# Designed miniproteins, single chains: the designs that were tried, part 12

Each design is a single chain, and the fold is of that chain. pLDDT is the mean over its residues in the fold that is shown.

## One batch from the design tools (miniprotein)

Design m407
Fold by ESMFold2-Fast:
Structure m407 (fold): chain A 77 residues (1-77)
Amino acid sequence: SELEVDVLLALAEIYSALANKDMERGDYENAIESYEKAIELLQEALAIATGPSRARVEKALEDVQKKLEEAKNKLKE
């Protein structure tokens, strides 16, 4: 249902926000774990999302995947 998609999106947003704060503090390992959790939630949302909600989930997934890659690159530096 759309409500289930919205709940998964909200949870993913919370994990992404926590990861962003970890990035600000240089806690890249913790940021990676939180971004990966956000991605898992967004993939669950994508499996059930239709129409406009699907586009919202796809955009959120792309945004979090870019942040995850940034965090991994920082850890390798």
Scores: mean pLDDT 88

Design m408
Fold by ESMFold2-Fast:
Formats: structure tokens, C-alpha cells, sequence
Structure m408 (fold): chain A 86 residues (1-86)
């Protein structure tokens, strides 16, 4: 088994935290707090991007792919919400 690097562990924690902010964004959007939802999704994307950088540095292709998929999903939700504020 590959020894889990510090970067891999940090990436996993950041990915989990990003998912929490994405869930918060969804909850806030469902309550009509579009500004709060946007802020939460932007924080989620920032955390996922940090996780992706660390996963790539660690050579963890599976974790990097998970982070990329999460970024794409949350970016699509963020774009939809920003259109509602137009």
C-alpha cells in the first residue's frame, strides 16, 4: 500500500469541507437566500481547487478526478444562481 502523504490527507479534508459548503449552498438556495447560496458555492469551489492541487502534487489521480467533478457540478449550480440575480 502507498503511504498516505500529508498532501493526500489534507486534500481529503478539504474535499469533505468543500462538500459541506456545497450542501450549505443548496440549503440556502432552497430557502431563497440566493446571496448566501452563491457565497457558500464560491467557498466550496475554492476548497475543491485547493484539494485538486494537493491531490495532483500527491499523484492521487482518483482524488484529483473527484475534486474536478465536484468543481464542475458546483460551478454549474453557481452559474444558474447568478442568472437568477440578473
Amino acid sequence: SKVLSEDTFEAEILLALGRMYASLGKLLASKGDLEGAIESYEKAIELFKKALELARKAGDEALAKEAEEEIKEVQEKLEELKKELE
Scores: mean pLDDT 86

Design m409
Fold by ESMFold2-Fast:
Structure m409 (fold): chain A 65 residues (1-65)
Amino acid sequence: SEAMLKRLLEEWKKNSEQIKADIADTEAEIERLRGQPMTPENRRRLLALEIVRDLLKAFLEEVEK
């Protein structure tokens, strides 16, 4: 819900460094997977991680505004 997202953003504003760390960890896992054979499972994992990365970056931008 919208209210839950607002609460998470408030909590994450307090911990913006944690969001940055989570982005870095997600990007590292994406690069690791890109170095592996592109199986259907690895392709699905890569897509999921890219979505998570993009969401975390959007939340960080909202927090830093």
Scores: mean pLDDT 82

Design m410
Fold by ESMFold2-Fast:
Structure m410 (fold): chain A 69 residues (1-69)
Amino acid sequence: GMEEAIRLLEELRTRVPEELRPLVDRAIEAVRAGDWDAAERYLVLLHLRVPEELRPLLEEAARAVHDSS
């Protein structure tokens, strides 16, 4: 649900390079607002930019977001 999606995105925020943290913050804000179109856009941008090691965590967060839509 939304709570799980936010928790996973907050965990991702602690592991991403500092330059990507604002993008993760925008994704969290979109999820909290129920703006699923914006959340999906930010998740796509994160998928293109995150290190390979963080892609599984991002995909888990994306799944939790989609399960909440």
Scores: mean pLDDT 84

Design m411
Fold by ESMFold2-Fast:
Structure m411 (fold): chain A 64 residues (1-64)
Amino acid sequence: SPEEAKKEAEKHVKLADEAEKRGDYQTAAIHYFKAANAYRRAGDFEKADEMLKKATELGQKAAG
């Protein structure tokens, strides 16, 4: 359901925030990407786009 997808997205946002705070940009990027997919399934396209942008930026940080 959209409600279940939203909860999944919120879980991944929490995991991404924790990873980012410890400097694990690769893990943070993966979880923001998973959150983006979950928000898309929930029908929240604005939050999905926001999470995808965070994933891309942190993925670039991890590669540098």
Scores: mean pLDDT 89

Design m412
Fold by ESMFold2-Fast:
Structure m412 (fold): chain A 89 residues (1-89)
Amino acid sequence: EIEELRREFLEKAKEMVEAARAGDAEKAEKLAEEAAELAAKLKELGDPELASLATATAIELVGEALEQKDEEKAEKIVESALKIVRAAE
């Protein structure tokens, strides 16, 4: 089940980064909540790759936030990145 949950997490992470790149901070936030829930489950199961995957996703999100001209959208995307990292802790 770890591999299946990891795949779901990566699919949500990809969609979240794509939403952030498009400037859809609300969609990125919703996807971050879903990805954080998957990360929490993976942490409970002891997925050894979770910390690295969560960190990589957060780095991509921060990168997309830096490309935003709207400060409110940038802040929401950064909050999404923090939510993912915290769930993986």
Scores: mean pLDDT 84

Design m413
Fold by ESMFold2-Fast:
Structure m413 (fold): chain A 65 residues (1-65)
Amino acid sequence: SEELEKKLKELAEKSGLSVEELKKMLEDCLKQTGDGRRICVRRLAKELGVSEEEVEEVLKLIEKE
């Protein structure tokens, strides 16, 4: 979706990662459940320099695809 593409580009620009690298990292978090997902989201948020809430919003957009 356009919303997902926009969010991915914004996060990639902030982190210095490519959109494809970022998408792969988000997909890895999406495969986790419970505590594993929470830990993955926290780690990724710290690495990207964004909030855990922003990471979860992007994950929800990916889940809709």
Scores: mean pLDDT 80

Design m414
Fold by ESMFold2-Fast:
Structure m414 (fold): chain A 69 residues (1-69)
Amino acid sequence: SSMEELRKKILRLIGEILRLIGEIFDLEYKLKTNPDLSEEERKKLEEEIKELEKRREELMKELRELEEK
């Protein structure tokens, strides 16, 4: 069933988006609350957050396209 395949894809995308949101939140929390982070470690975390946010935006766009089509 094409409906089953669509549902599976939507649920998988939602799962991936939620995982990314959680990971971003954890990294942002670490960046804000860990006083022992070096400037180099802070920069690395900020870059990792940016990459995860970009991935989240791509998946959110894919989810919207599946819902609106």
Scores: mean pLDDT 85

Design m415
Fold by ESMFold2-Fast:
Structure m415 (fold): chain A 56 residues (1-56)
Amino acid sequence: SSEKSIEAGRKLYEETGDPAGGAAAFGMAAKEAKEEGDEELAEKARKLMEEYLAKV
């Protein structure tokens, strides 16, 4: 599920401290959620991607 992809992105950032890596993972999660038809989860992942890109 796309929720697992979002959690994976959060863990990646916690382990590496790299906001670019986290943003990339959230971008993939947003794409997966959109393909699954989960518009709310896709928007959540997209917002996380934008938030983390702002930290780069």
Scores: mean pLDDT 79

Design m416
Fold by ESMFold2-Fast:
Structure m416 (fold): chain A 62 residues (1-62)
Amino acid sequence: SDLERLRQQQEDQNFQDGDDFSQRVLDNGLQTQKQNSTQGQQLLQYGRDVREKTRQARERSS
């Protein structure tokens, strides 16, 4: 149905947005680590956590 197609498109977009966001956080964490090691490490951990949650969400939706 059209509703099922729209739900799948929204879910796929949400997963892509999650991956893109986590990659941006990881890139920012690497850059921040050069100036502030502690803050950079916190951002890198946050980026990894977001990526892991996105991965788990994909597995649950299957």
Scores: mean pLDDT 79

Design m417
Fold by ESMFold2-Fast:
Structure m417 (fold): chain A 75 residues (1-75)
Amino acid sequence: DLEKAREQVEKILEEDPSDVLPLLVLGEEYRRLGKYEEAAEVYEEAARLASKVFGPDHPLARAARERAEEARRLA
């Protein structure tokens, strides 16, 4: 249940607002299921969070943006 997975990610972020990894995992699950538009949205959210917490040049922010762009192209 992807909706429950998203709720769990939001709860984790309330406890640790710097943890980008749950969003990256959620985006990968959407991508694996062929839900590219939803995957792109989740990766875009991960990129925004990583940019805010670590800075826009951080490897996690760059990776999330790249994954979002790829998912957008496949949507």
Scores: mean pLDDT 79

Design m418
Fold by ESMFold2-Fast:
Structure m418 (fold): chain A 80 residues (1-80)
Amino acid sequence: KEFEVEVLEALGRMAMAVGDYETAAKAYEEAIKIEPSGELYLNLGEALYKAGKVEEAIKAYEEAAKLGNEEAKKKIEELK
């Protein structure tokens, strides 16, 4: 379980680094299905935003904020 999340987070980070935001979003979505966290929802929001999916990014940031992620709260304020 934990190793699967770590591998998916690593895939997401690598995809973000090369500009493959769609692959990054999918990797973070799969990690969230296993073990949801504010950090994963924040990372999903960033990937979706960079992919041009602003409405989906806002929803991901809202979920991250509900899980206590302060950076996601700030992102929601910027996008409203």
Scores: mean pLDDT 83

Design m419
Fold by ESMFold2-Fast:
Structure m419 (fold): chain A 88 residues (1-88)
Amino acid sequence: MEKLEKEAEELIKEAARLAKEAAKLGYENGPEGLPEVEKLTEEAERLAEEASKLAEKTKNKNKLQAMAGAEAGLARMVLSVQKIASKS
């Protein structure tokens, strides 16, 4: 169980990193950054989903699933903002 918790935390951390990187690229590159922002946000959501599934088997599942959901939500928000910016 402790090993699964660490694996879930690492996936959540990587999802957070990718979401932040996507936000930075969108800010720096504007509309031209859309393809890279889409790739980074899709990967962040995928990692967050994997973390959530892994967390189901842990004692801290509620906390880990909440953290994973937050990072998935951030990734979706970043992508939404970038798509709006790309539309002008």
Scores: mean pLDDT 83

Design m420
Fold by ESMFold2-Fast:
Structure m420 (fold): chain A 65 residues (1-65)
Amino acid sequence: VSREELEREVEEAMILIEAEVLYLAGKETAPEFMEKAREEVLELVKAGKLEEARKVIEEAKKKLE
């Protein structure tokens, strides 16, 4: 495994962890929105679109605040 591949895997894991934490924090306030955002992040990570996945997380955070 190359260092670049390992760094990408770590980034994917961090994005998914952030999405899960956000879901747990926001599910009482906006459960449907949080569930949709969580699913979108997962699909974007599967497609290798990590930057777009981070953007979805950022937009969801703004929705909660």
Scores: mean pLDDT 78

Design m421
Fold by ESMFold2-Fast:
Structure m421 (fold): chain A 102 residues (1-102)
Amino acid sequence: ASKIQEQIDLLNETIKEIERIKEEIESREEKTIPISDLRELIERTVKDPVILASLLNLLDLMQEESNNAKEIPKSKLLEKLDTAIEHIKSTIEKLKQELESL
């Protein structure tokens, strides 16, 4: 179904945006990243409104897991972003199997 392919395409683009964000974070010398800086980075970098909403939701979840901290350690942030990428990849694989089963 075309809708499943559109979902796969959107998820692949979401992975690309997360990878760009990871590269920007890895380039920073600071050991911690302010949540406000990460939000501004996402809003500046991500042009698609659906992907933007997904990434902002991911940021909110990461902040909740960090007891609503204003700053996240860079290492923990990169770990959470890697986990998000792996989860999205798993979802894409399931959607591809569903598409092949139609």
Scores: mean pLDDT 80

Design m422
Fold by ESMFold2-Fast:
Structure m422 (fold): chain A 71 residues (1-71)
Amino acid sequence: SLLEKGKEAYEKGDYEKAIKYFEQAVKENPGSAESAIAYFLLAKAYEKMGDKEKAEEWRNKALEIVEKLQA
């Protein structure tokens, strides 16, 4: 899966490649639990690249999905 490919890239330190896979994963199933996971992983990848602002943005998007799914 795209999520699994992204995780493999992340573990190898290929954060730009990981981001591309995670972005595709969120596009396939927006608003889902899978998208929430992908958004948290996007936030982690951006943090590793030093982009704290984008990391916060993706984390907030993940939390919005989690909150909606809990309702």
Scores: mean pLDDT 81

Design m423
Fold by ESMFold2-Fast:
Structure m423 (fold): chain A 65 residues (1-65)
Amino acid sequence: SAELRKKILRLIALKLRLIGLEFQLRLLEEQGRLSEEERERLEREIEELRKEIEELEKEIEKLEA
């Protein structure tokens, strides 16, 4: 269905964004360029993305059943 396809594409986009943010956090930390404010912002955005991914995965599972 079009709805299932749309949700799968969104899930892929969110997972790629999560990988990018986790990589950025690690890279800045390793280079000693991570301020407390930047850490807090990145960790918050990562947590929000993880929650959005979990909810979207549940929605996709319901549509595939």
Scores: mean pLDDT 86

Design m424
Fold by ESMFold2-Fast:
Structure m424 (fold): chain A 96 residues (1-96)
Amino acid sequence: MKEEINKLAKEGFKRIVEAAKQGDEAMERTAEEFSREIAPLLEEYFLEQAKKEGITSPEAIERYRELARETAQAIADMVLAIVRNIKLEEERKKLE
């Protein structure tokens, strides 16, 4: 599971970097696609941890699913911000 998330994160980062060359819209769309790809894996992981802790409340289980989706979006947003900063630094260097 951790290895799968790491692989998707590396592939997602590379994909977002390539999309950034096409423009901001392509970059943002690719980040959203990445979020959707990792969300199910994070949900499975969080639900497995909840089960190990003996959490069986439907309300608690739904909260874990919500947290997994929020985490996936946060990861995508973080990667997008890093890629934007790299692009800005490269553009600044070309103007120096």
Scores: mean pLDDT 77

Design m425
Fold by ESMFold2-Fast:
Structure m425 (fold): chain A 79 residues (1-79)
Amino acid sequence: MLAESKAILLAAAPGVIAEIEEATKKVKEGKLSEEEKKELRLKAVGYKIFAVALSLYDPETAKELLEKVDELEKALDEA
């Protein structure tokens, strides 16, 4: 289980970071509805949980992911 969790988290991390970056860009472009913005705020909680789990195996990538989530939340607050 732990080895399987590590492999899954490490494999998923680049895709999750890319997803967060794309979401942040979309927020900044002003193309999202209020409902889509609310959904992204809820999704940001999931990204933070993912980052905490990832930090047990790859703290540097987890830190990068948390910084990307912070950028997303800041963009949502400014939108």
Scores: mean pLDDT 82

Design m426
Fold by ESMFold2-Fast:
Structure m426 (fold): chain A 57 residues (1-57)
Amino acid sequence: SAERAQELFRRGEEAVRAGDLETARRYYTEALRELGFPESSAEAFAEREVAEMAAAV
């Protein structure tokens, strides 16, 4: 689960670099769910994290 979460986070980071923020949010949401977060919390965290990463580039 932790290994799969790391893979999903990496794919999400690649999606942010490619400018595909919708795909990035989906990967981050899946990664957070793999770590045991509820879906609503995972979606909220993923949306905020992806927005922050996009603003930083």
Scores: mean pLDDT 82

Design m427
Fold by ESMFold2-Fast:
Structure m427 (fold): chain A 60 residues (1-60)
Amino acid sequence: MYTSKITFPNEQLAQQIAAEIRQQYPDVQVSVQGNVLTITTKLPISAHIGLTLRVIGESL
């Protein structure tokens, strides 16, 4: 199990990205605390990193 924290410019963007992840990956645990998005997965580390980088890329 792996956990990543991503900080966004604002809470609204963090919540929008969290909703998108929940829609595309329902087995992924996603939580938002202010502008910080926490992703917890049971995926292999390479897949977890890939998902995290994709989320960051989509926020740009």
Scores: mean pLDDT 75

Design m428
Fold by ESMFold2-Fast:
Structure m428 (fold): chain A 62 residues (1-62)
Amino acid sequence: MVEKAREALAAGDYEKAYEYALEALREDPLNSEARALALEAAKKLGKEGEALRELAEIIESA
């Protein structure tokens, strides 16, 4: 999933990049690369606050 997120981000598909990064985090909540990709995609979408909330939920539920 991390590679899918990276590919989507490079292609300018920020919505897909965000979704793939969140899926990678649900598999491994401590994956710092997936977390960084999710935040980067969210910044491009203007949804940084929503991303921080999603990340907190995923990490705390693990």
Scores: mean pLDDT 77

Design m429
Fold by ESMFold2-Fast:
Structure m429 (fold): chain A 79 residues (1-79)
Amino acid sequence: DLEARAEAAGKRLRERLLDAGWSEEEAEEIAKVLRDAFLASGGDQEAALARVTAWLMKRHSDRETAEAGRLAAEVLRDT
């Protein structure tokens, strides 16, 4: 089920971001973006990562975008 996979990926990313020292609010927001991106991409991991990265680049520094993007890529590989 695509929705179940998207929810699992979002939850896993939230946990990884919190472990990396991100705030609960930021972790929840980025995890939701990944969930929505994965659904919109029909489960295409590369397309989902590109959408998340584009969203991060508009709202976060290059360093923060690189960190969150790396964690998102790791989560998607496990999905």
Scores: mean pLDDT 87

Design m430
Fold by ESMFold2-Fast:
Structure m430 (fold): chain A 71 residues (1-71)
Amino acid sequence: SSLEKLKEALEFVRKNKDNPELVKEYLQKLRDENPLDSVLQSALTEAIKVVDNPEETEKALENAIKALESE
């Protein structure tokens, strides 16, 4: 599910916040592997835009997860 993939992405970001290039590669690959998941595409695109800032990247993913859990 989109929610499970976003939670895995959040955990990856939290473990690799000192390596924004590795995080960017991970998020881009996850986005490319899920082209038909519009929710995941949108959330990952927003996270990638701020990938140079680990705190903002984490926040973007947390906001996406919260939005999905609120529906």
Scores: mean pLDDT 85

Design m431
Fold by ESMFold2-Fast:
Structure m431 (fold): chain A 55 residues (1-55)
Amino acid sequence: SEEEALEKYKEMLGVEEIDEKEELERLEFLIKAGAKLSPLEQTVYETLKKRLAEE
């Protein structure tokens, strides 16, 4: 499920790979700016936050 969300997110952005740290920081910046994340972006944010906290 988490891997599927990441693959869909990559397709949505039109990229082959993402930098997980940069993408997490970008999503956090959007949240801080008051942007409403899509359900897919919220799932990716939660996934990346969990992965980077466990590393």
Scores: mean pLDDT 77

Design m432
Fold by ESMFold2-Fast:
Structure m432 (fold): chain A 55 residues (1-55)
Amino acid sequence: MKKKLAENLSLQTKALALKKGWSDKTAEEIAREIEKLVLEGNVQKAEDLLAELAS
């Protein structure tokens, strides 16, 4: 379950990056950071980061 959640949030981050015109490198770096947070059990931080970036 945690791996699927990490993948889902990572994909949402990449979709957001396309919407905001971020570079592929920036999108990948942010997606990896979110995935790492979820896998470490810091789901709230990952969700907060994604929400902040979506603003």
Scores: mean pLDDT 77

Design m433
Fold by ESMFold2-Fast:
Structure m433 (fold): chain A 64 residues (1-64)
Amino acid sequence: MKIVVVYTPEARAAAEAAIEELRKRYPDAEITLLEAPDVQAALELAQRKLEEGADLVLLAVPPL
């Protein structure tokens, strides 16, 4: 199972906490952390990773 966590710099700590919880729920999952410079880039990167075959994508971004 491929899990991708896409985060903006302001939400980095939240992304790291989310990975710890994801590792507990999906211990055999391949988890990738990706930084995006802003929310728009994070959304575009998340869409691309889903198209590349990621099973789950989590966004850690400031509230819109």
Scores: mean pLDDT 80

Design m434
Fold by ESMFold2-Fast:
Structure m434 (fold): chain A 100 residues (1-100)
Amino acid sequence: SKEEELIAKARQKLEEMKSAVEKGDFDKLIEKLRELADTVEELMKTGNEQAIAEAERILKEGIELVDKAAEKSDPETRQRLMREAVAAALRAIGAKVESL
């Protein structure tokens, strides 16, 4: 189904984020976080409660990964990572509300 394909894509983006953190590539981490947020927005628009719950779980894990990377980063990188994490969370909330 479309939901299964989008969930698989979201999980792949999360794995790419983990790889970026391991390599210290914070530009790639932000890129993959944005791509994850795009996929989560598409999942919110399906109106499928189980798919939405799984998307929220994956996004939460992605944001936690960014938060941990931010803690170990210089102040400029930390601020950038934290802004992107907040933006991703707000995009998901907005998409969920608009899908009602």
Scores: mean pLDDT 88

Design m435
Fold by ESMFold2-Fast:
Structure m435 (fold): chain A 95 residues (1-95, ends at bonding distance)
Amino acid sequence: GDAIIEAAKLLEEKGLTDEALSAILYTALGMTLLDQGKVEEALEALEKALEILEKAAEKLGDEELKKKVEEARKALEAAREAAAAGDVEAAREAA
């Protein structure tokens, strides 16, 4: 969740407040679902947050933001691998 939140804060600083808020809300939903053990639903919510960030980064053409979004993508991929292994705690830590 931290990498997605950091990317969302960069969007807010660049004036994309609606996209930043949407990404933060989907991240919060995803983390809440992970706390409930609803791993598949959580990963869907985190994917939605990341899609918003990726689209915004492409629109801005900002290379620093693109790198931050790439870091968030790698974190989500690690969370998916942990979830596939049945490790909800590791999925939460990776996300």
Scores: mean pLDDT 78

Design m436
Fold by ESMFold2-Fast:
Structure m436 (fold): chain A 55 residues (1-55)
Amino acid sequence: MEEIKEKAIKGAVELVKAGVPVEVALALARHELSRAGLSEEDIEEAVKEIREKIE
């Protein structure tokens, strides 16, 4: 996994563990990955992985 994608996933998971609402953490991750130039498909894969890690 690209370093940018990995950092976004870790950051979102840490935000949720710190008490940030899941939807806010996911929105921030989508924004960061979109700015980094990832495709919508790659962004959705990262979002799925974040959801799996916070389950």
Scores: mean pLDDT 80

Design m437
Fold by ESMFold2-Fast:
Structure m437 (fold): chain A 101 residues (1-101)
Amino acid sequence: SAAEWEKREEAFRKELTKAIENGDYDKALEILRRYAREHAGLTDEQVEALVEAFRELIKNKDKISPEEIADLALSLVRAAAAGATPEQLRDAVKTGIELLK
């Protein structure tokens, strides 16, 4: 249901934000992979593209808040689920950071 999807997205954002705040990027990547596979239904290839985009996002962690990183990560999951290419996901990271500066 829509309400259950909203609760799962909120739980994902909260868990991811906490991992980033703690500097636990390995856990952040695990949270991202689980959500992408189990809730967003992404293929292994799509998950790998998403992870690479997220790594680029984390390289800019000093420019944006942990909550903003989690929000951008959720947007990247949605884009990947909609068929975004690895290049489009990387471009989305650049645009997202630029808009939040």
Scores: mean pLDDT 84

Design m438
Fold by ESMFold2-Fast:
Structure m438 (fold): chain A 62 residues (1-62)
Amino acid sequence: GPAEKSGRAAYEAGKAGDATGAAVGAWEAMRQGGPSPEGRRGVEAGQKGDAEAAGRYALKAA
């Protein structure tokens, strides 16, 4: 669904080193699928510049 697409996009952004893109994707995954601890950790990791962690958490949130 839309949450899985957002989580996957965030994961790929994270692998590319795009912390902002990964954080946005984590937020969108929560917007579509509902709030989750993984989604919140994804946004927080992205805000800290940890793109790979943000992407992994976003994928789990979806």
Scores: mean pLDDT 81

Design m439
Fold by ESMFold2-Fast:
Structure m439 (fold): chain A 78 residues (1-78)
Amino acid sequence: SLTEEQKRRVAVGLAAQRLIKEGKISKEEAINILVEKYGFSKETAERLLNLPLDVLEAAAKSAGVTEEQIEEARKELL
């Protein structure tokens, strides 16, 4: 089972990918936010944002991350 911190990191990574797909933030902006605000390494942020969206969706579901947690993360990224 993932810790609450790990679930939050999955939620924010998925929220960032969704926002990039929607054209609301750039990949470069997302990397900067993940590193500066959420404590990701640049390497980890880049790897997460290069994963296919469906892989992150499946990982979030398997981890028990809720849509409400993803929407909270989405609002924090905007």
Scores: mean pLDDT 82

Design m440
Fold by ESMFold2-Fast:
Structure m440 (fold): chain A 96 residues (1-96)
Amino acid sequence: MLSKEEIEELLKELKEIDPSLKLTLFANPEDAKEFYEERLKEHPNSAGLWFLLGLTYYILGKYEEAIEYFEKALELDPNNKLARFLLERAKEKLEK
């Protein structure tokens, strides 16, 4: 489960991307997951969709899946600093 502090940090980083993502990703992450998975079937080379799915899995506490999607996003767009940051955070969650 994401702590209040982790959510606040994530929201600060997301401010520069799209404020509307707060409503979709944090209110209905399961619905967001299905929506982005459907879009990704049509646009498999969209770094942004791989990133948004990784973020959705991260919010759901599915850190192993989040890592896979963030790594794919970074293969397509290595300059995505937020994806790299969240990838490191997800790895930290798996290593105790």
Scores: mean pLDDT 73

Design m441
Fold by ESMFold2-Fast:
Structure m441 (fold): chain A 65 residues (1-65)
Amino acid sequence: KVASYAAAMILLVALSIRGDVSSIRVEDGNIVVDLKRVTPESEEDIEAAKELLEKAGVKLEVHRL
């Protein structure tokens, strides 16, 4: 559970460093991200982060800009 959450956060931070994600925040117990660049790689990483967060009992909300 904790390992899945940590892995998801590492992926989201990597997306932010690449400029694919503009913000990462917590709202009402969910992780919310603004997806700034839509590429096959960013979509793959977002799906991986979503699955890892779901294993930890947390929902990922993605806003596509």
Scores: mean pLDDT 79

Design m442
Fold by ESMFold2-Fast:
Structure m442 (fold): chain A 83 residues (1-83)
Amino acid sequence: KIYEEELKKDPNNAEAWNRLGEKYAIEGDYDKAIEYFKKALELDPNNASAYLNLAGVYYLRGDREKAEEYFQKAKELLKQRVK
C-alpha cells in the first residue's frame, strides 16, 4: 500500500517499483514481482538491487538459468560502480 502511494505521486520512482516488486515476491506472486522489478529497471537500468531481486525470484520459481543471468548482470553493475 505505501509503495503504491509513492508511485501515485511519482511513477518514475525506480526504488518504489523495486519495493512493490519485493512486496509481491513476499506474497508469492512472482509474476507481478518480476513485472515490477522490470519496471524499476526501465527507469534505472543500473539498479543492481532490482537485478538481484529478479535473480532471487527466478531462483524461487526454479528458473535457474534466468536467476544466474540476472545475478551476473547485478555483479557487472557493482563491478562498474567500484571502478
Scores: mean pLDDT 78

Design m443
Fold by ESMFold2-Fast:
Structure m443 (fold): chain A 65 residues (1-65)
Amino acid sequence: SPADTAERREAEEELRLAREDPEAFKERLTRRLMELGFPEELAERLAEAYVNGEPLPESVTEAVE
């Protein structure tokens, strides 16, 4: 499906950035989380946890869904 292809491509691009420059990926992820309605402080913590391979809090996962 076109939507699946677009989401997959975007995810692969973000994964590539995470591999090449984790700090740049963290900043980009923080910005995206803020656009989804997360507060800046929470978005920064989530981006850091994700880059470190830590699980996201369930309350945040519920808010994204």
Scores: mean pLDDT 68

Design m444
Fold by ESMFold2-Fast:
Structure m444 (fold): chain A 98 residues (1-98)
Amino acid sequence: MEELVKLAIEAAKKKKSRQEKLEFITYLGVRLLREGYSDEEVRKAIKEISKAVGLEDQADEIYEAARRLVEMAETSPEARKLVDEGIKKLDEEIEKVK
């Protein structure tokens, strides 16, 4: 987790817009929740990354958005496809900063 958070901070810093940073961190939260990390661990990771890019005040909202996306993907095939595509893009962006 610690190394993934460091890579995520580097990737998020490369985003030019506030919206792109919010979307990136939200999908990271989805990725961590799907991997079975606890709500507390995911909230901590989101807060650290959000703080690093000047979005600490949005950390709770980002966590709630990630949780909602996970829930929607369990009940909607359309939401699942959207989330899977978002995770793929996230993974590609993290790989670029390794």
Scores: mean pLDDT 85

